Designed miniproteins, single chains. Designs and how they scored, part 106

Each design is a single chain, and the fold is of that chain. pLDDT is the mean over its residues in the fold that is shown.

## One batch from the design tools (miniprotein)

Design m3682
Fold by ESMFold2-Fast:
Structure m3682 (fold): chain A 85 residues (1-85)
Amino acid sequence: SRAADIAAAKEFAEGLVAQVEAAGATASYSLRLLPDGTIEVIITARADGKEVTVTIRLVVENGEIVKVDEEGLAQLQAYIAELRA
């Protein structure tokens, strides 16, 4: 269901926010539901007066994340690594 797909995307986004916050930044997320059924997770993170926004596109089927935008995810993981350095 669409509700289950949104719930899966929220859980994914909340997990990423928690990782960013554990690395010492403040983070928030928003979701964009696209007409093709994909969901964009938009993560905004702030540390030391700098703000970064990363968009990660998800393909969700039957409440399961089938595909994650590896480029967007890699950008966020690189930011987390920089915060931990």
Scores: mean pLDDT 85

Design m3683
Fold by ESMFold2-Fast:
Structure m3683 (fold): chain A 79 residues (1-79)
Amino acid sequence: DVEERTGPENQAISENVRRLREALRRGDVEEAVKIAKELVEKHGLSEEFVIRIVERIARGTGKPEVGKKVIEELRKILE
């Protein structure tokens, strides 16, 4: 499902996504998980949507394995 968000919330999400990309690029799984959790808990995004963002960014940074690990850790942390 596609969802359109325009405005300050969309900009905040985009900024967090940018931070997430930087963490994934660094191979910092711990930081990436923290940011992904924030997207779910603070911004109310669906877990599946955030997982999709993580996968997309990890592929874009050439580190799909890092993205996979972040997703596994995120699943353990989210209740």
Scores: mean pLDDT 76

Design m3684
Fold by ESMFold2-Fast:
Structure m3684 (fold): chain A 93 residues (1-93)
Amino acid sequence: TISQVNAFKFTILLVQSGKPDDEIKPYFEKLDINKSGTISFDDFKSLVKAIDPNLSEEKIESAFKELNVSGRPLSEGINYEDFITGLRKLLGI
């Protein structure tokens, strides 16, 4: 949805701006539709495809794997700490 896409964009913006976890985490929680504490690959793919429908699944899968900084099983999704750390790496921060 547009609200989830906006929450995703805001999460990226807040990470780029060096905002503290207490300001970032509420936006991450809006992305956690199932309240699992993680972002699943299917949720991530839906968000990315809503922003760029022409982006290949291979590129989306690669980005998702890069967010898995701690090497947890991808089936368990990406938790908050890995997501933020992985975003910083992808953004070159």
Scores: mean pLDDT 79

Design m3685
Fold by ESMFold2-Fast:
Structure m3685 (fold): chain A 79 residues (1-79)
Amino acid sequence: ATKEEIEILKYILELKQEGKSLEEIAKELEKKFNVDLSKENVSELLKKAEKLGKSYEELIEELKDEEKGEKLYLEILTS
């Protein structure tokens, strides 16, 4: 996983925690990272993260740690 991929996932979780819609999250990702993730891709990532049973706050904090963030990112992708 790249630092950018981890930052993108962290930003998705932060925006979802703030109550943003999938459409708003997709738009903000395009603005901040210049990535064209559909709202369907965003929804899939959120569902995979939610399967871990951790709060969004816990997931965001783990993604901030370099070693834990990389492990968590891979765990979410393989969920």
Scores: mean pLDDT 81

Design m3686
Fold by ESMFold2-Fast:
Structure m3686 (fold): chain A 90 residues (1-90)
Amino acid sequence: SMEARRRAILADASAGLGLIALAVAKLNLERGNEEGAKEAAKAGGKAIEKALELLGLTERAKEWAEAAEESIEKGIELAREVSALAQELL
């Protein structure tokens, strides 16, 4: 359906924004900007949460968002997984 396709496109876009935010978090951490890294990781987690909600995976949304905020590397893996799930539905 067009509705399911639209949600999948928006979920993939949100997961992509999460990847960008987490990459920014990693760069900030490598440069010693812990505050910038935390803010970027938080933004990445929120983007992952939104992507999972769009895919109807609401039960995972908060857990994966919190995991991404706590671990940048884990967040990047989770954002890639969400993007792959969204693309599989296209």
Scores: mean pLDDT 87

Design m3687
Fold by ESMFold2-Fast:
Structure m3687 (fold): chain A 91 residues (1-91)
Amino acid sequence: SMMKKLKELEEEKKKLKEEIKRIIDEVAKEKGIKLTPDQRLNIELYVMGYYLRKSPDDIESGVGDVMYAVSNLYLTEEQKKIAKEVLKRLS
């Protein structure tokens, strides 16, 4: 059914978000970096924005572009390295 397909899509999106959070924590620990909640959120927004901008939906891709651009303004070079490593491990 259509409702079952929508629920499965929501569950996959939730799993991706949880996986991103876990990999951020793993990479930060490996590098000996302690992230504040705001720093962690900015890395999450960068990674989520990277994926959302590839959406065939114009609203979702637009949200992804904004998330990616805005998070990039608040990320330090060390945080960008963490975000890039997260993207590499998700590939």
Scores: mean pLDDT 79

Design m3688
Fold by ESMFold2-Fast:
Order: structure tokens, then C-alpha cells, then sequence
Structure m3688 (fold): chain A 66 residues (1-66)
């Protein structure tokens, strides 16, 4: 799976949750990673979003910004 596919999937899921700013930031981060890294980080973000834990998704994004 490539970084573009993973970024798109995460972005769409965050948009469905009403979090457009978080969606944009998550996509920017995922697009800056390798395909392998984007899959790992994207899977963590999707798990948080699917659990309804948007605060955890924000934390992951902020940690990735450093």
C-alpha cells in the first residue's frame, strides 16, 4: 500500500468524523513518510478514529510533528 492511498483513507475517515483540520494535518504527515511508515502510522490513526478516540488521533499527529 502506498502513502497516498493510506493518507486518503485516514483523511476521509477523519472528515466523516467532522475533523477537517485534523484530516489535513494527518494527510500531510502520512504523505511525508515512506510507504511502509505511512502504513504503520496510518493503521494507528485508523484504529484511534474507528474507536471514536479523536483525542488519541490528535496526540499521534502532534507526536509525529515533533
Amino acid sequence: MNAVERATEVGLRLLERGEPDLALEAMKILLSLTDEQAQEVGDRLLAAVDAGNIDEARKIVEEMKK
Scores: mean pLDDT 82

Design m3689
Fold by ESMFold2-Fast:
Structure m3689 (fold): chain A 100 residues (1-100)
Amino acid sequence: SAIEKIEKLTEEFKKKIEELLKDYPEEGKKVIDEIEKGTETVKELLEKNDIEKAIESVDIMKDLLYYFIDNSKLSKEKKEKLKKLIDEYTERVKKIIEEA
């Protein structure tokens, strides 16, 4: 199912984020917590067959994560790398939703 694919993808990216931010464990936890909250909302919308709202919710999650990253104490390099991971993650989630 689309939900199972999103769950597997989310676990993959959580590990990548933890590795990237291993020197920033508090920031890593905050990013992962926001991803988990955002993906839970996406899954709930998919269970309701609200495909358009599910896609919109992915974009909202991305905007919130970007806002968090920009206001974090992470180095400029870590912020750039994290944003690239978030971009890849959110685009792949949207693709799973569109293919469902």
Scores: mean pLDDT 88

Design m3690
Fold by ESMFold2-Fast:
Structure m3690 (fold): chain A 80 residues (1-80)
Amino acid sequence: DEIKKLEEEKKKKRKEYILREAEASMKAIGASASALGSESEEERQKHLELAREYNRKAQEYKEEREKAEEEAEKKIEEVK
């Protein structure tokens, strides 16, 4: 049951990437909220920069997930 094993591995990796993407997105939202509550322009810019960094990481995880999903699907099709 190689197909079943590959499908389970695909689901596990998908879940891991979705979780990482969600975590990065939540951190970006938190940083943006901190920026809004900042009393100084320097603190605001620092938090906005952090928010941009987390948004970039979320995008990277999304791209990695899509690529990994495509590769997994090709591998599953090869053994069908």
Scores: mean pLDDT 82

Design m3691
Fold by ESMFold2-Fast:
Structure m3691 (fold): chain A 74 residues (1-74)
Amino acid sequence: GETVDRPAFGHGVKPEYTAEEAVELAEKYRAKNTLENLKKALGYLSLASALEATQELAEKMRETVAKIEALEAA
C-alpha cells in the first residue's frame, strides 16, 4: 500500500524531548561548527524557544544564524 512510515527530515526529532534536551542537542550541534550542524542547532533552538522562550535562547539563535550566513556566503 502507499503510505509513509517516518517524517522526511524530522526523523531525529522525538516528541518526548523537552526544552532542556532540545537546548542540549543544539549546543552539541553548535560545537561542530559546520553548516549542516549549525542548521540542526537552529532547529533545536527554535524548538526549545517555542517551549520556553528565554533571552539566552534568543542570543544563541541570533549567533547561530550569523554563523550560518557567514558559511553560506563563503
Scores: mean pLDDT 72

Design m3692
Fold by ESMFold2-Fast:
Structure m3692 (fold): chain A 97 residues (1-97)
Amino acid sequence: EKEKKLLEVEAKLAPYIEAEPDVRRRSAILTILQVLRALLTSPELTEETIEKLKKLLIEAVKELTDEQIELILKVLEEVGLEEGVKILEEAIEEVKK
């Protein structure tokens, strides 16, 4: 079920990624998707790996506009990937510190 929801998120964001002219912002969206996939679907992650993935997520969030962050959150909510919403919201809070 999480895998299917992640595929729906990727499909909904694909046109926005393709239309993004800034390579850093495009890479940041892809990084967010990859980190969420790893955190949500990998069965055995070490604490060290989780910390590294969360740090990558924080750095990716810093590259994006507020509108892009809100779009990703909305898509995660629409597909019902609540755990993904929480992970991304925690990264956004860390960026604000």
Scores: mean pLDDT 85

Design m3693
Fold by ESMFold2-Fast:
Structure m3693 (fold): chain A 74 residues (1-74)
Amino acid sequence: SGPATIGRAVAAEARKLREAAPDAPEEAVQALLDGSRRAFEAPDEQTAAAHAQQAGREVRALLPEELWERAARA
């Protein structure tokens, strides 16, 4: 359940980003979707969490502060 819970959380972040910031780069949404997939496929919760954290770092690098703030409010 740990990996699945983390995978679902990251997928929910991708959905919120699409809804709150439709002008966000597609690469940012894709990074979250890839992170979600890796989390679901992870052998344990620690590995799933590492994939989620990496996706968060990639998204932060791809998003202007204004779009990040809008997504955080979603």
Scores: mean pLDDT 83

Design m3694
Fold by ESMFold2-Fast:
Structure m3694 (fold): chain A 65 residues (1-65)
Amino acid sequence: GLSGEALGFALEEAARRRKEAGIAPEDLTPEQVREFARYAGRRTEEAFGVPAEEAERAVLQGSGF
């Protein structure tokens, strides 16, 4: 599984991407949730070397969008 630092980074990147898009958490569509989680997964892979798919899944499960 993800380290606490990698998980925290992934959740923060997903929330940051949503805020930059100007979308409130309650207004997120399922497609936007998937898009932002995928973005966060790639960013976490670049920063920590964890599989992007593992980080994406963690964001979807723990979502603090």
Scores: mean pLDDT 81

Design m3695
Fold by ESMFold2-Fast:
Structure m3695 (fold): chain A 91 residues (1-91)
Amino acid sequence: MEESLRKLAEEAAEKAVAASGRRPTRTLRSTDYFEGVLQAGVIATDGDTVVGVGVVGLRREGDKLRLVKIGVDSQGRVVVDEEISEEEVKE
């Protein structure tokens, strides 16, 4: 499960990096728990510049919590915003 979440976050970050048109020189990865759900984040940098961010985590939509995959490019534009199914976080 942790590796599947990281893989989805890496995929979102890769799409964000591609949208930025830049090459990453470093990638930082994290996993944490929020409201009982495991979440993953990936930050890609070119030196001191963030060129892509990928996150898999909970988003509140009214009275529901949904698991989402979000990718953000170097300009802060959301280039990936997808709801994740249980099958996508399975080994």
Scores: mean pLDDT 74

Design m3696
Fold by ESMFold2-Fast:
Structure m3696 (fold): chain A 91 residues (1-91)
Amino acid sequence: GMEEAYEKLKEAAELLLDAQVKQNPDAPEEEVERARKLIDKIAEETTKALSSLSEAEKQQLIAQLEAALAATTDPQRKEIIQLVIEAVKAV
């Protein structure tokens, strides 16, 4: 349901942020904390947007995400795309 979709979207966004932090270890702590707060809001708003899609729109989005997953070779990007696919399916 929506709670599972929210959790998957939040996990995907946190993985993306963690990758950016690892590449920039000198990033200010306040900026990282601000980004983490934005992740919660983005995950909530995205979950609501996904819940408003028709079944046809959800299936089209899943097909596009699965095509992106198949074209991706980077393991971290694959994990993020897979979590987003699972979120769309959970809504």
Scores: mean pLDDT 84

Design m3697
Fold by ESMFold2-Fast:
Parts: C-alpha cells; sequence; structure tokens
Structure m3697 (fold): chain A 76 residues (1-76)
C-alpha cells in the first residue's frame, strides 16, 4: 500500500520533470498527497527519503527530493 502510493507519486513527479514541469502532472501529484491521511503522508515521506539516500541517479534523486518537499508542505 505505502509502496504503491510512493511509486505513483514518483510517476507523477517523473512525468512533470520529463515534460518540463507540466502543471497538470504536479496538480495530480498534489491531489494524490491530499487524499492520504497525515500518518500515510509521514510514511510516504520516510519512504521517499530512504529511496533518495539509496539512489545513485542524480535525476531520480532530484525528483525524490522535490516530492519530499511537496509532501511536507501539504502535510502542514
Amino acid sequence: KEVELATKALGYLSNAVAKGGDEKDIEEFKKALREMSPETKDEVIKLLEDMAKRSTDPKLQEILKKGIELAKEIKE
């Protein structure tokens, strides 16, 4: 469940980066985050942070960091 949510969020972020920051992809990502409970957002943030630490791909690492920042902002 948590992995599925994190994977989906990463998919939206990857699409946004690939398309030069398309607003639609970013909005879909934010909508997905808003559907999550505060507890689930915390778990997703932890998962994304762990994945970023394990990633050796600079592009993927940047996408993960951006996702973490957005998730933290929406959680508040």
Scores: mean pLDDT 69

Design m3698
Fold by ESMFold2-Fast:
Structure m3698 (fold): chain A 69 residues (1-69)
Amino acid sequence: SEIERLRRELARKVSEATGIELPPDASLEEIDKALEEAAHKKGILPSKEQLAEILELARRLAEALRRAA
């Protein structure tokens, strides 16, 4: 499904940006937690380009989930 594909892509992009391995079925909450942990514990911030891609995918996923409900 579109939602499943968006979730997998988002998890992949976050894993690449943070160095934290996320499963392709990671929830939005798990993804947010990984970004927080990378920033707070490892001092890793995604590049501006990576952050823009992650935010765009998150917005698309949130909109798809809202529309499907």
Scores: mean pLDDT 77

Design m3699
Fold by ESMFold2-Fast:
Structure m3699 (fold): chain A 78 residues (1-78)
Amino acid sequence: GMAIAEVTASSSGGAAAGAFGGLSVPGALDAKVRNLPDGRAVAEITAESEEAARRAAEAAVKGVQLSGSEVLGVRVRV
């Protein structure tokens, strides 16, 4: 079944870079950024499988880091 990768970044720009990176992974279907009130944001990537979501999370982490933002949390949920 589908799974969602969630990567929390220290900034909205970092989460956007994470979402872009995660969407580049085969099996990634959609991505959105959810802004938090404290300036943090979450990249949420929907994938066709738990394995694809884990790969998307890894790519999203790299995207956040390359943007100069911090990765504050990573999870995959089914």
Scores: mean pLDDT 88

Design m3700
Fold by ESMFold2-Fast:
Parts: sequence; C-alpha cells; structure tokens
Structure m3700 (fold): chain A 79 residues (1-79)
Amino acid sequence: MTKVLEFEYPTHDPEEALAAAIERAKEEAGLEELRLTSQWVSPDGRYVFAGFESERYRVGIELRRTETGYRVTVTVEEK
C-alpha cells in the first residue's frame, strides 16, 4: 500500500525541511531504519529530492520552496 503525505514546513533552510520530512516518513514506515539511496538539492535550495529504503518500505521525499517555507511531499510504499 502507498501512502502520500503533504504538509507545509515554515523554514527557509532546505536541510531543516528535509529533517522534518524524514521524521514524518519514519513514523509512517513503522520506525524502521531508513537508508539514503538518492539525494539532490537544487543550487538555490528551492527543490529537494531524496529517496530512502527500509526492510519493508520505499520512501520518496520532495520539497518545493514557497514564500513562507517548504511544501513537503512524502511517499511511503510497501515493498
């Protein structure tokens, strides 16, 4: 089963937004250890893409800068 979570996070720091997204993803992935498989941050920090895997789950994180922070999309998919 695939779960998609969307929320806004009020920070201008892409690293803070990514950390918040990872914490949310861990909760949805049954607190399993997430291993980073891919990561990309645009030079201006407006776009962040990160992929993770656990024993039972694949996780995708997408961040897009807004005027007030970042819009976060977290996708959690069972293997």
Scores: mean pLDDT 80

Design m3701
Fold by ESMFold2-Fast:
Structure m3701 (fold): chain A 66 residues (1-66)
Amino acid sequence: TITVKEGSTVELVVDGKVVEKWIMTAGTYTFIAPEDGTLIVRDSKGNVLDERKVKKGEKITFKVLP
């Protein structure tokens, strides 16, 4: 589980390309990786909070605080 504040962004990068990008709103979300790649989590200021490799079908839970 990754805990972030509202306004944080999540990007899925595959072969150096951003495939998915979204801004997090408060709540709990489960992301299922559509492809092998790298998840990059940034705060509202653009600072990298987490960077991890994911495999297709891997589940990552985000807990987004207000």
Scores: mean pLDDT 81

Design m3702
Fold by ESMFold2-Fast:
Structure m3702 (fold): chain A 77 residues (1-77)
Amino acid sequence: AEEVERETRRLLREAGLSDEQVELAVKATREAVERHGLDPEAVTAAVMQLLREAGLSTEQVILAGRATREAVLRAAA
């Protein structure tokens, strides 16, 4: 769990998010996992919506979604 959170934080920072925005996105990811379990689709959708609302480009949203999905799949394996 802690390893996945570290990887997720780093990947979101690479997408251009501030530390505060990264913490918000990680919190949203944890909340989605608590509600939906380790469902990569539900968790990825929640993160992508947050980034869309922040005004990021379509390509950045897709890249961040892919990274989030891989992190969730690793945690589930």
Scores: mean pLDDT 72

Design m3703
Fold by ESMFold2-Fast:
Structure m3703 (fold): chain A 144 residues (1-144)
Amino acid sequence: MKIKEEAAKLFEEASKLVERTAQRVRDAVPEAGPAIRHLEQAAENFKKAAEAVKKGDTETAARYMQLAALHLGEAIRLLYDEALKRVGTPEAEVLVQALEDIARAAELGSRAAKLLGHQKTYNLFEAVAEAARSAAEVARRLLA
């Protein structure tokens, strides 16, 4: 029970972080509609993963974790592309911060997956976190 409660809390924290990130991107760069939709889908899937974990449905939780990771991966690609189009603007900094937030959300997801013993979903979230950190670092160097 305690491990499942901690894992569910981590997914709920990831969901809230990604929801706040989606709102900041919408406020600064409403044209990034596809990226915003993927962030909103990732947040919803993190929330559903938390609910499935609380119910003890580990198979359903794993499916929602995989969907959250997939949507975060697509958001990285789209946000990076949008940042490159806005070099020299304040909006580009918001997009780079969104990539850093995706890395943090993926790290929360990997910690939750590890607590649940889901090695494949742990590896998937670690890959997403690394991709987001790399994209943010490259974008920051190009914006400097």
Scores: mean pLDDT 90

Design m3704
Fold by ESMFold2-Fast:
Formats: sequence, structure tokens, C-alpha cells
Structure m3704 (fold): chain A 80 residues (1-80)
Amino acid sequence: MTKLTIEGPMSREELEKIGKGLEEEYGVKAEVIGDNKLVVTGPITHEQAVGKGQSIAMNHGATATVEGEKGKEVIEPEPI
């Protein structure tokens, strides 16, 4: 199982929308923690989690952390 954590300047509603999309697409569990953190856990592959994390980081200025069977990878947003 792979864990994806998203942290950034996004509203709770945006995080919930992203989480629901991932739940429907990959069958993962998504949970918004506090105001600015989304945690996704489930049968998403490491490569899928990295690709999705990169997309979210670029589009929202967020940091994505992928933790899975292939280790831990941190994806930081590009400078705006």
C-alpha cells in the first residue's frame, strides 16, 4: 500500500474534492487533517502516487510526500 500526503495553500473544500477524486479513481482512502493536509492511503502504485503528487504540487503550490514499498519521496512545488 502507498500513502500520499498533500500539504499546501489549499482550502479544505479543494482538499476534499481532490481526495474524493482519488478515492473514485484508485479505490484509496482520503482524509483531510486540520486545515491544509490531505492524507491518501490505499492500493495506488508508487508511480501513480508520484505522478498525482507532482500534478497537485505544480497546480496548487503544495508539497506531496509519497510513502510506499519503494520508500519515501518528497515532491516540492516549483517556484511561482
Scores: mean pLDDT 80

Design m3705
Fold by ESMFold2-Fast:
Structure m3705 (fold): chain A 80 residues (1-80)
Amino acid sequence: SPEENLERLVEMARELLEIQRSVMEREDEIPPEKLQEFMELVERLTELLIRGFEQPDDEETLKEAERVLEEIKKLHEELM
């Protein structure tokens, strides 16, 4: 439902903020190429979250946002 999708988008946004904070606290310790990759994924997820909030019934946008968040989480684990 759109209501459940909005709740999930909020959860994804909170997770993204926590991961960004963690990565930025270690910015000087991260290889520039990996930091660039991380920032590109963050930008992509941010665009998808905005689209999801504008169209919460768009299942494809929500699924793509989930995919990008998983890529961010995987990269975050590699950087820790």
Scores: mean pLDDT 87

Design m3706
Fold by ESMFold2-Fast:
Structure m3706 (fold): chain A 95 residues (1-95)
Amino acid sequence: MLSTADRVARALGLEVAPGEGLAALREAAGEELVARYLELAEKDRIAFNKEALRLLGIPTAGLDDELAAAVLALVESGVVPAERAREALENLKIE
């Protein structure tokens, strides 16, 4: 069964087995960078990662804070271009 994280990972070009999507996204983005973005979101009690993704034009519907942090870290690290992430998540139609 594919989770939302599995679907996002595959849409961004990662080869993942069911249940591995979030771990694969975090590894590709860098665990330290993902942890920093999660800390920022938690500290101010704002949807910081989702707001940053929205400013980049990337859909955030259906993303939890951890998945949003992983996607933002991938884009900010340059592993996935923002334009590609936007197109992939728009086509995925997560709700």
Scores: mean pLDDT 77

Design m3707
Fold by ESMFold2-Fast:
Structure m3707 (fold): chain A 90 residues (1-90)
Amino acid sequence: KEELRQKYFELLNQASEYIKQEDYEKASELFEESAKLVKKIYDDPELAKIAEDGELRMSKYARQGDKEGIRQAAIEMTGQLLRAIGDQLD
């Protein structure tokens, strides 16, 4: 699982580099790969689904060249993950 988390961060760094280069097609492909990977990182099905959906939304906006859409999708995914974790602690 630690190897999967390391791979995930590598994909995020590569996607960030492609976004800076405005290579949105490559960034989109990396977000799709990240979506498959996060599904294996989270043991909780709800957290896995939130992360998968978030990465797929970022992929969709990247394919559209929508840098602000990518940012908003990342913020929304993070917020949903934090809320779900909070609910599990209650």
Scores: mean pLDDT 82

Design m3708
Fold by ESMFold2-Fast:
Structure m3708 (fold): chain A 62 residues (1-62)
Amino acid sequence: SMRSQQVIQDLQRIRDQSRQQGNDQTVRIIDHVIQQMNRNPSDSSVISRAQSVVDTSQSILS
């Protein structure tokens, strides 16, 4: 879905920013979430969890 693609793109951007900051733990967490979304692209609970990770990470990085 378009929503899933947008969330994946947001996660990839946050991952790249976290990598540049040397936050390897956050990079690993985001990679795991992206992998879960790719395995279950229609699972609303997985998408909602991924969106929460995006929202939380954007708040910290802002």
Scores: mean pLDDT 79

Design m3709
Fold by ESMFold2-Fast:
Structure m3709 (fold): chain A 64 residues (1-64)
Amino acid sequence: SSYRNIALAGAKVLKEKGDTEKAAEIEKLIKQGKYEEAADLALDAADSYGPEVHTEVHKLAQEL
């Protein structure tokens, strides 16, 4: 998957969990074209919620 797709998926999943602050930070990086940094931040944040959330982000990224 592209870094952009992972970042977009991560921001969406974090918003759904109510982590709007981290989602906004990821979206800011996406708007700046910093896709790899955005994806890394998204996955690190997802991992803090558990391995199921990490899997959810990757699954959603494949559908984008």
Scores: mean pLDDT 85

Design m3710
Fold by ESMFold2-Fast:
Structure m3710 (fold): chain A 61 residues (1-61)
Amino acid sequence: SRLEEIARWAREHGAVEKVNEVVLEVDEWWQANPDMSPQERIDLALERLEELKREIEKELG
């Protein structure tokens, strides 16, 4: 899955802690919005993780 690919990428680039922060943010948002579908939660997580990946890639050049 794309989440697993991003998680593997994070481990390889030392970004695991930053990825964990995004996961916790998404989990907190999901807890605040219990009517959110599992798919919506996944989509939000993927969007946030893709943003993080782009930011880290810019730093790496």
Scores: mean pLDDT 75

Design m3711
Fold by ESMFold2-Fast:
Structure m3711 (fold): chain A 57 residues (1-57)
Amino acid sequence: MDKLKEGFYKAGKAMAAGGHSAEKVRKVARTTAEDLGLGDKAEELAEAAVKGHEEAK
């Protein structure tokens, strides 16, 4: 996994620990990717963040 996907995955885990929903994680990740000029990867990065949220215990 590239460093960017890993970063989004870890952010998703952190948001899960903060009590945020999976829908909010996906929306925030997608918006963040677009803000970084990574619109072409927005869905891929959002999916990495949601996976991080799902895998948080």
Scores: mean pLDDT 79

Design m3712
Fold by ESMFold2-Fast:
Structure m3712 (fold): chain A 69 residues (1-69)
Amino acid sequence: MEASAATTIRENLRAAGASDETLALVEEIAKAAGVSMDTGELSAEIIKLALVASREHPEARARILEELA
């Protein structure tokens, strides 16, 4: 769900140096896995996405953790 006055995960990841390809993977994995990254819980959602992505898309996990490290 959307949260008023919260920066979207898309903008947060861009500010951290994420590529457009990483953002596209985040959106696909979030929908497929039922993980919401639009609520502004950046740290918790990054960890959840990394764990979920390791089961479906290990590449996305590596990219997210590496770019935000």
Scores: mean pLDDT 56

Design m3713
Fold by ESMFold2-Fast:
Structure m3713 (fold): chain A 95 residues (1-95)
Amino acid sequence: SMEEEKLLKLKMQAGVLQIYLAVLLRTRGSELSPEQRELLEEILELAQELANEEDIERAEKLKEELIELLRRLAELLPPEDRAVLERQIKVLEEV
């Protein structure tokens, strides 16, 4: 069904986001402020919840929460990292 396809796409995008954020934390972790690190950890937790979600309505709520936090994180990052994050946000919005 369309709902099953949408849920699968959201879970896949959450997985991609988890990989990107883990790489960001590893490569930029020493350069991150405590605020940026706390926000990144909160986003990672929500992405893990979305990746394991089985209910489309809950998945859509988690998606909206993730988009809001990702936009906040993007404003705190250098232009190069911000551009990558903005692309991830757009892909997530288009699901």
Scores: mean pLDDT 86

Design m3714
Fold by ESMFold2-Fast:
Structure m3714 (fold): chain A 77 residues (1-77)
Amino acid sequence: MVDAMIAIGKMINDSDLSEEEKKKVGELVEEAALKSSSVEQFYQLTVEGIEKLAEETEDEKEKETLLKLAKQIREYA
């Protein structure tokens, strides 16, 4: 779990997301970790949360960056 959280944290920090969006995704990742009973569920909840955030985003570039991040996490898992 800790290694998975570190890997995802690095992906978020390396992304082209705004600092505000990075904070939102970070909070989402922390919530996913608290709600999950397995590493597999943690990745699933994290990806689902990021994809939902992308759906709610009006900025096209931010939406594309969030979807790219979700895909990267899904491929890493």
Scores: mean pLDDT 80

Design m3715
Fold by ESMFold2-Fast:
Structure m3715 (fold): chain A 70 residues (1-70)
Amino acid sequence: SEELKEKIGEVEFRLNLWTLVLGAGQFVLEQLQANPKTPAALVQREQDAIASAQAEIDRLTEELNKLKEE
């Protein structure tokens, strides 16, 4: 149905955005870790942000899988 296709498209769009956020966060973390003078608090903040983005990707992936089973 068109409604199902639209819902799938919305979840896929959100997954793409969070995948970009995760990739950007991983890149930033690598840059922070490459500098031995980086405050530990900034490294921890970025690690927490990456973990949060991964959790959202996992949630959206489960949502997408459920929609595709319809």
Scores: mean pLDDT 88

Design m3716
Fold by ESMFold2-Fast:
Structure m3716 (fold): chain A 92 residues (1-92)
Amino acid sequence: SMKEELIKKLEEKKELAEKLREEALELARKSEPGSEEYERWALLSGRFLDLVELIEETIKAIRENDENAEKLLKETEEEFERLLKEWEELQK
């Protein structure tokens, strides 16, 4: 039950990361081509894509009882929090 609850929370984080990736990409498209604003949103969109891939790897590791699952989970939680804070700062 704990394993399934953890996977569910990771899937919810993945859905949010995918949504924020799309929103960051749209904000980049609305920015002036070649601007620092465009670069910031484009880079953030790419980092949310990397986070989605990390979450998928973490879910797989948990399902397979991989020895790296705990390390991947910690990295996923830290990166998710970091990107959310960066998203909030860029919205101000």
Scores: mean pLDDT 87

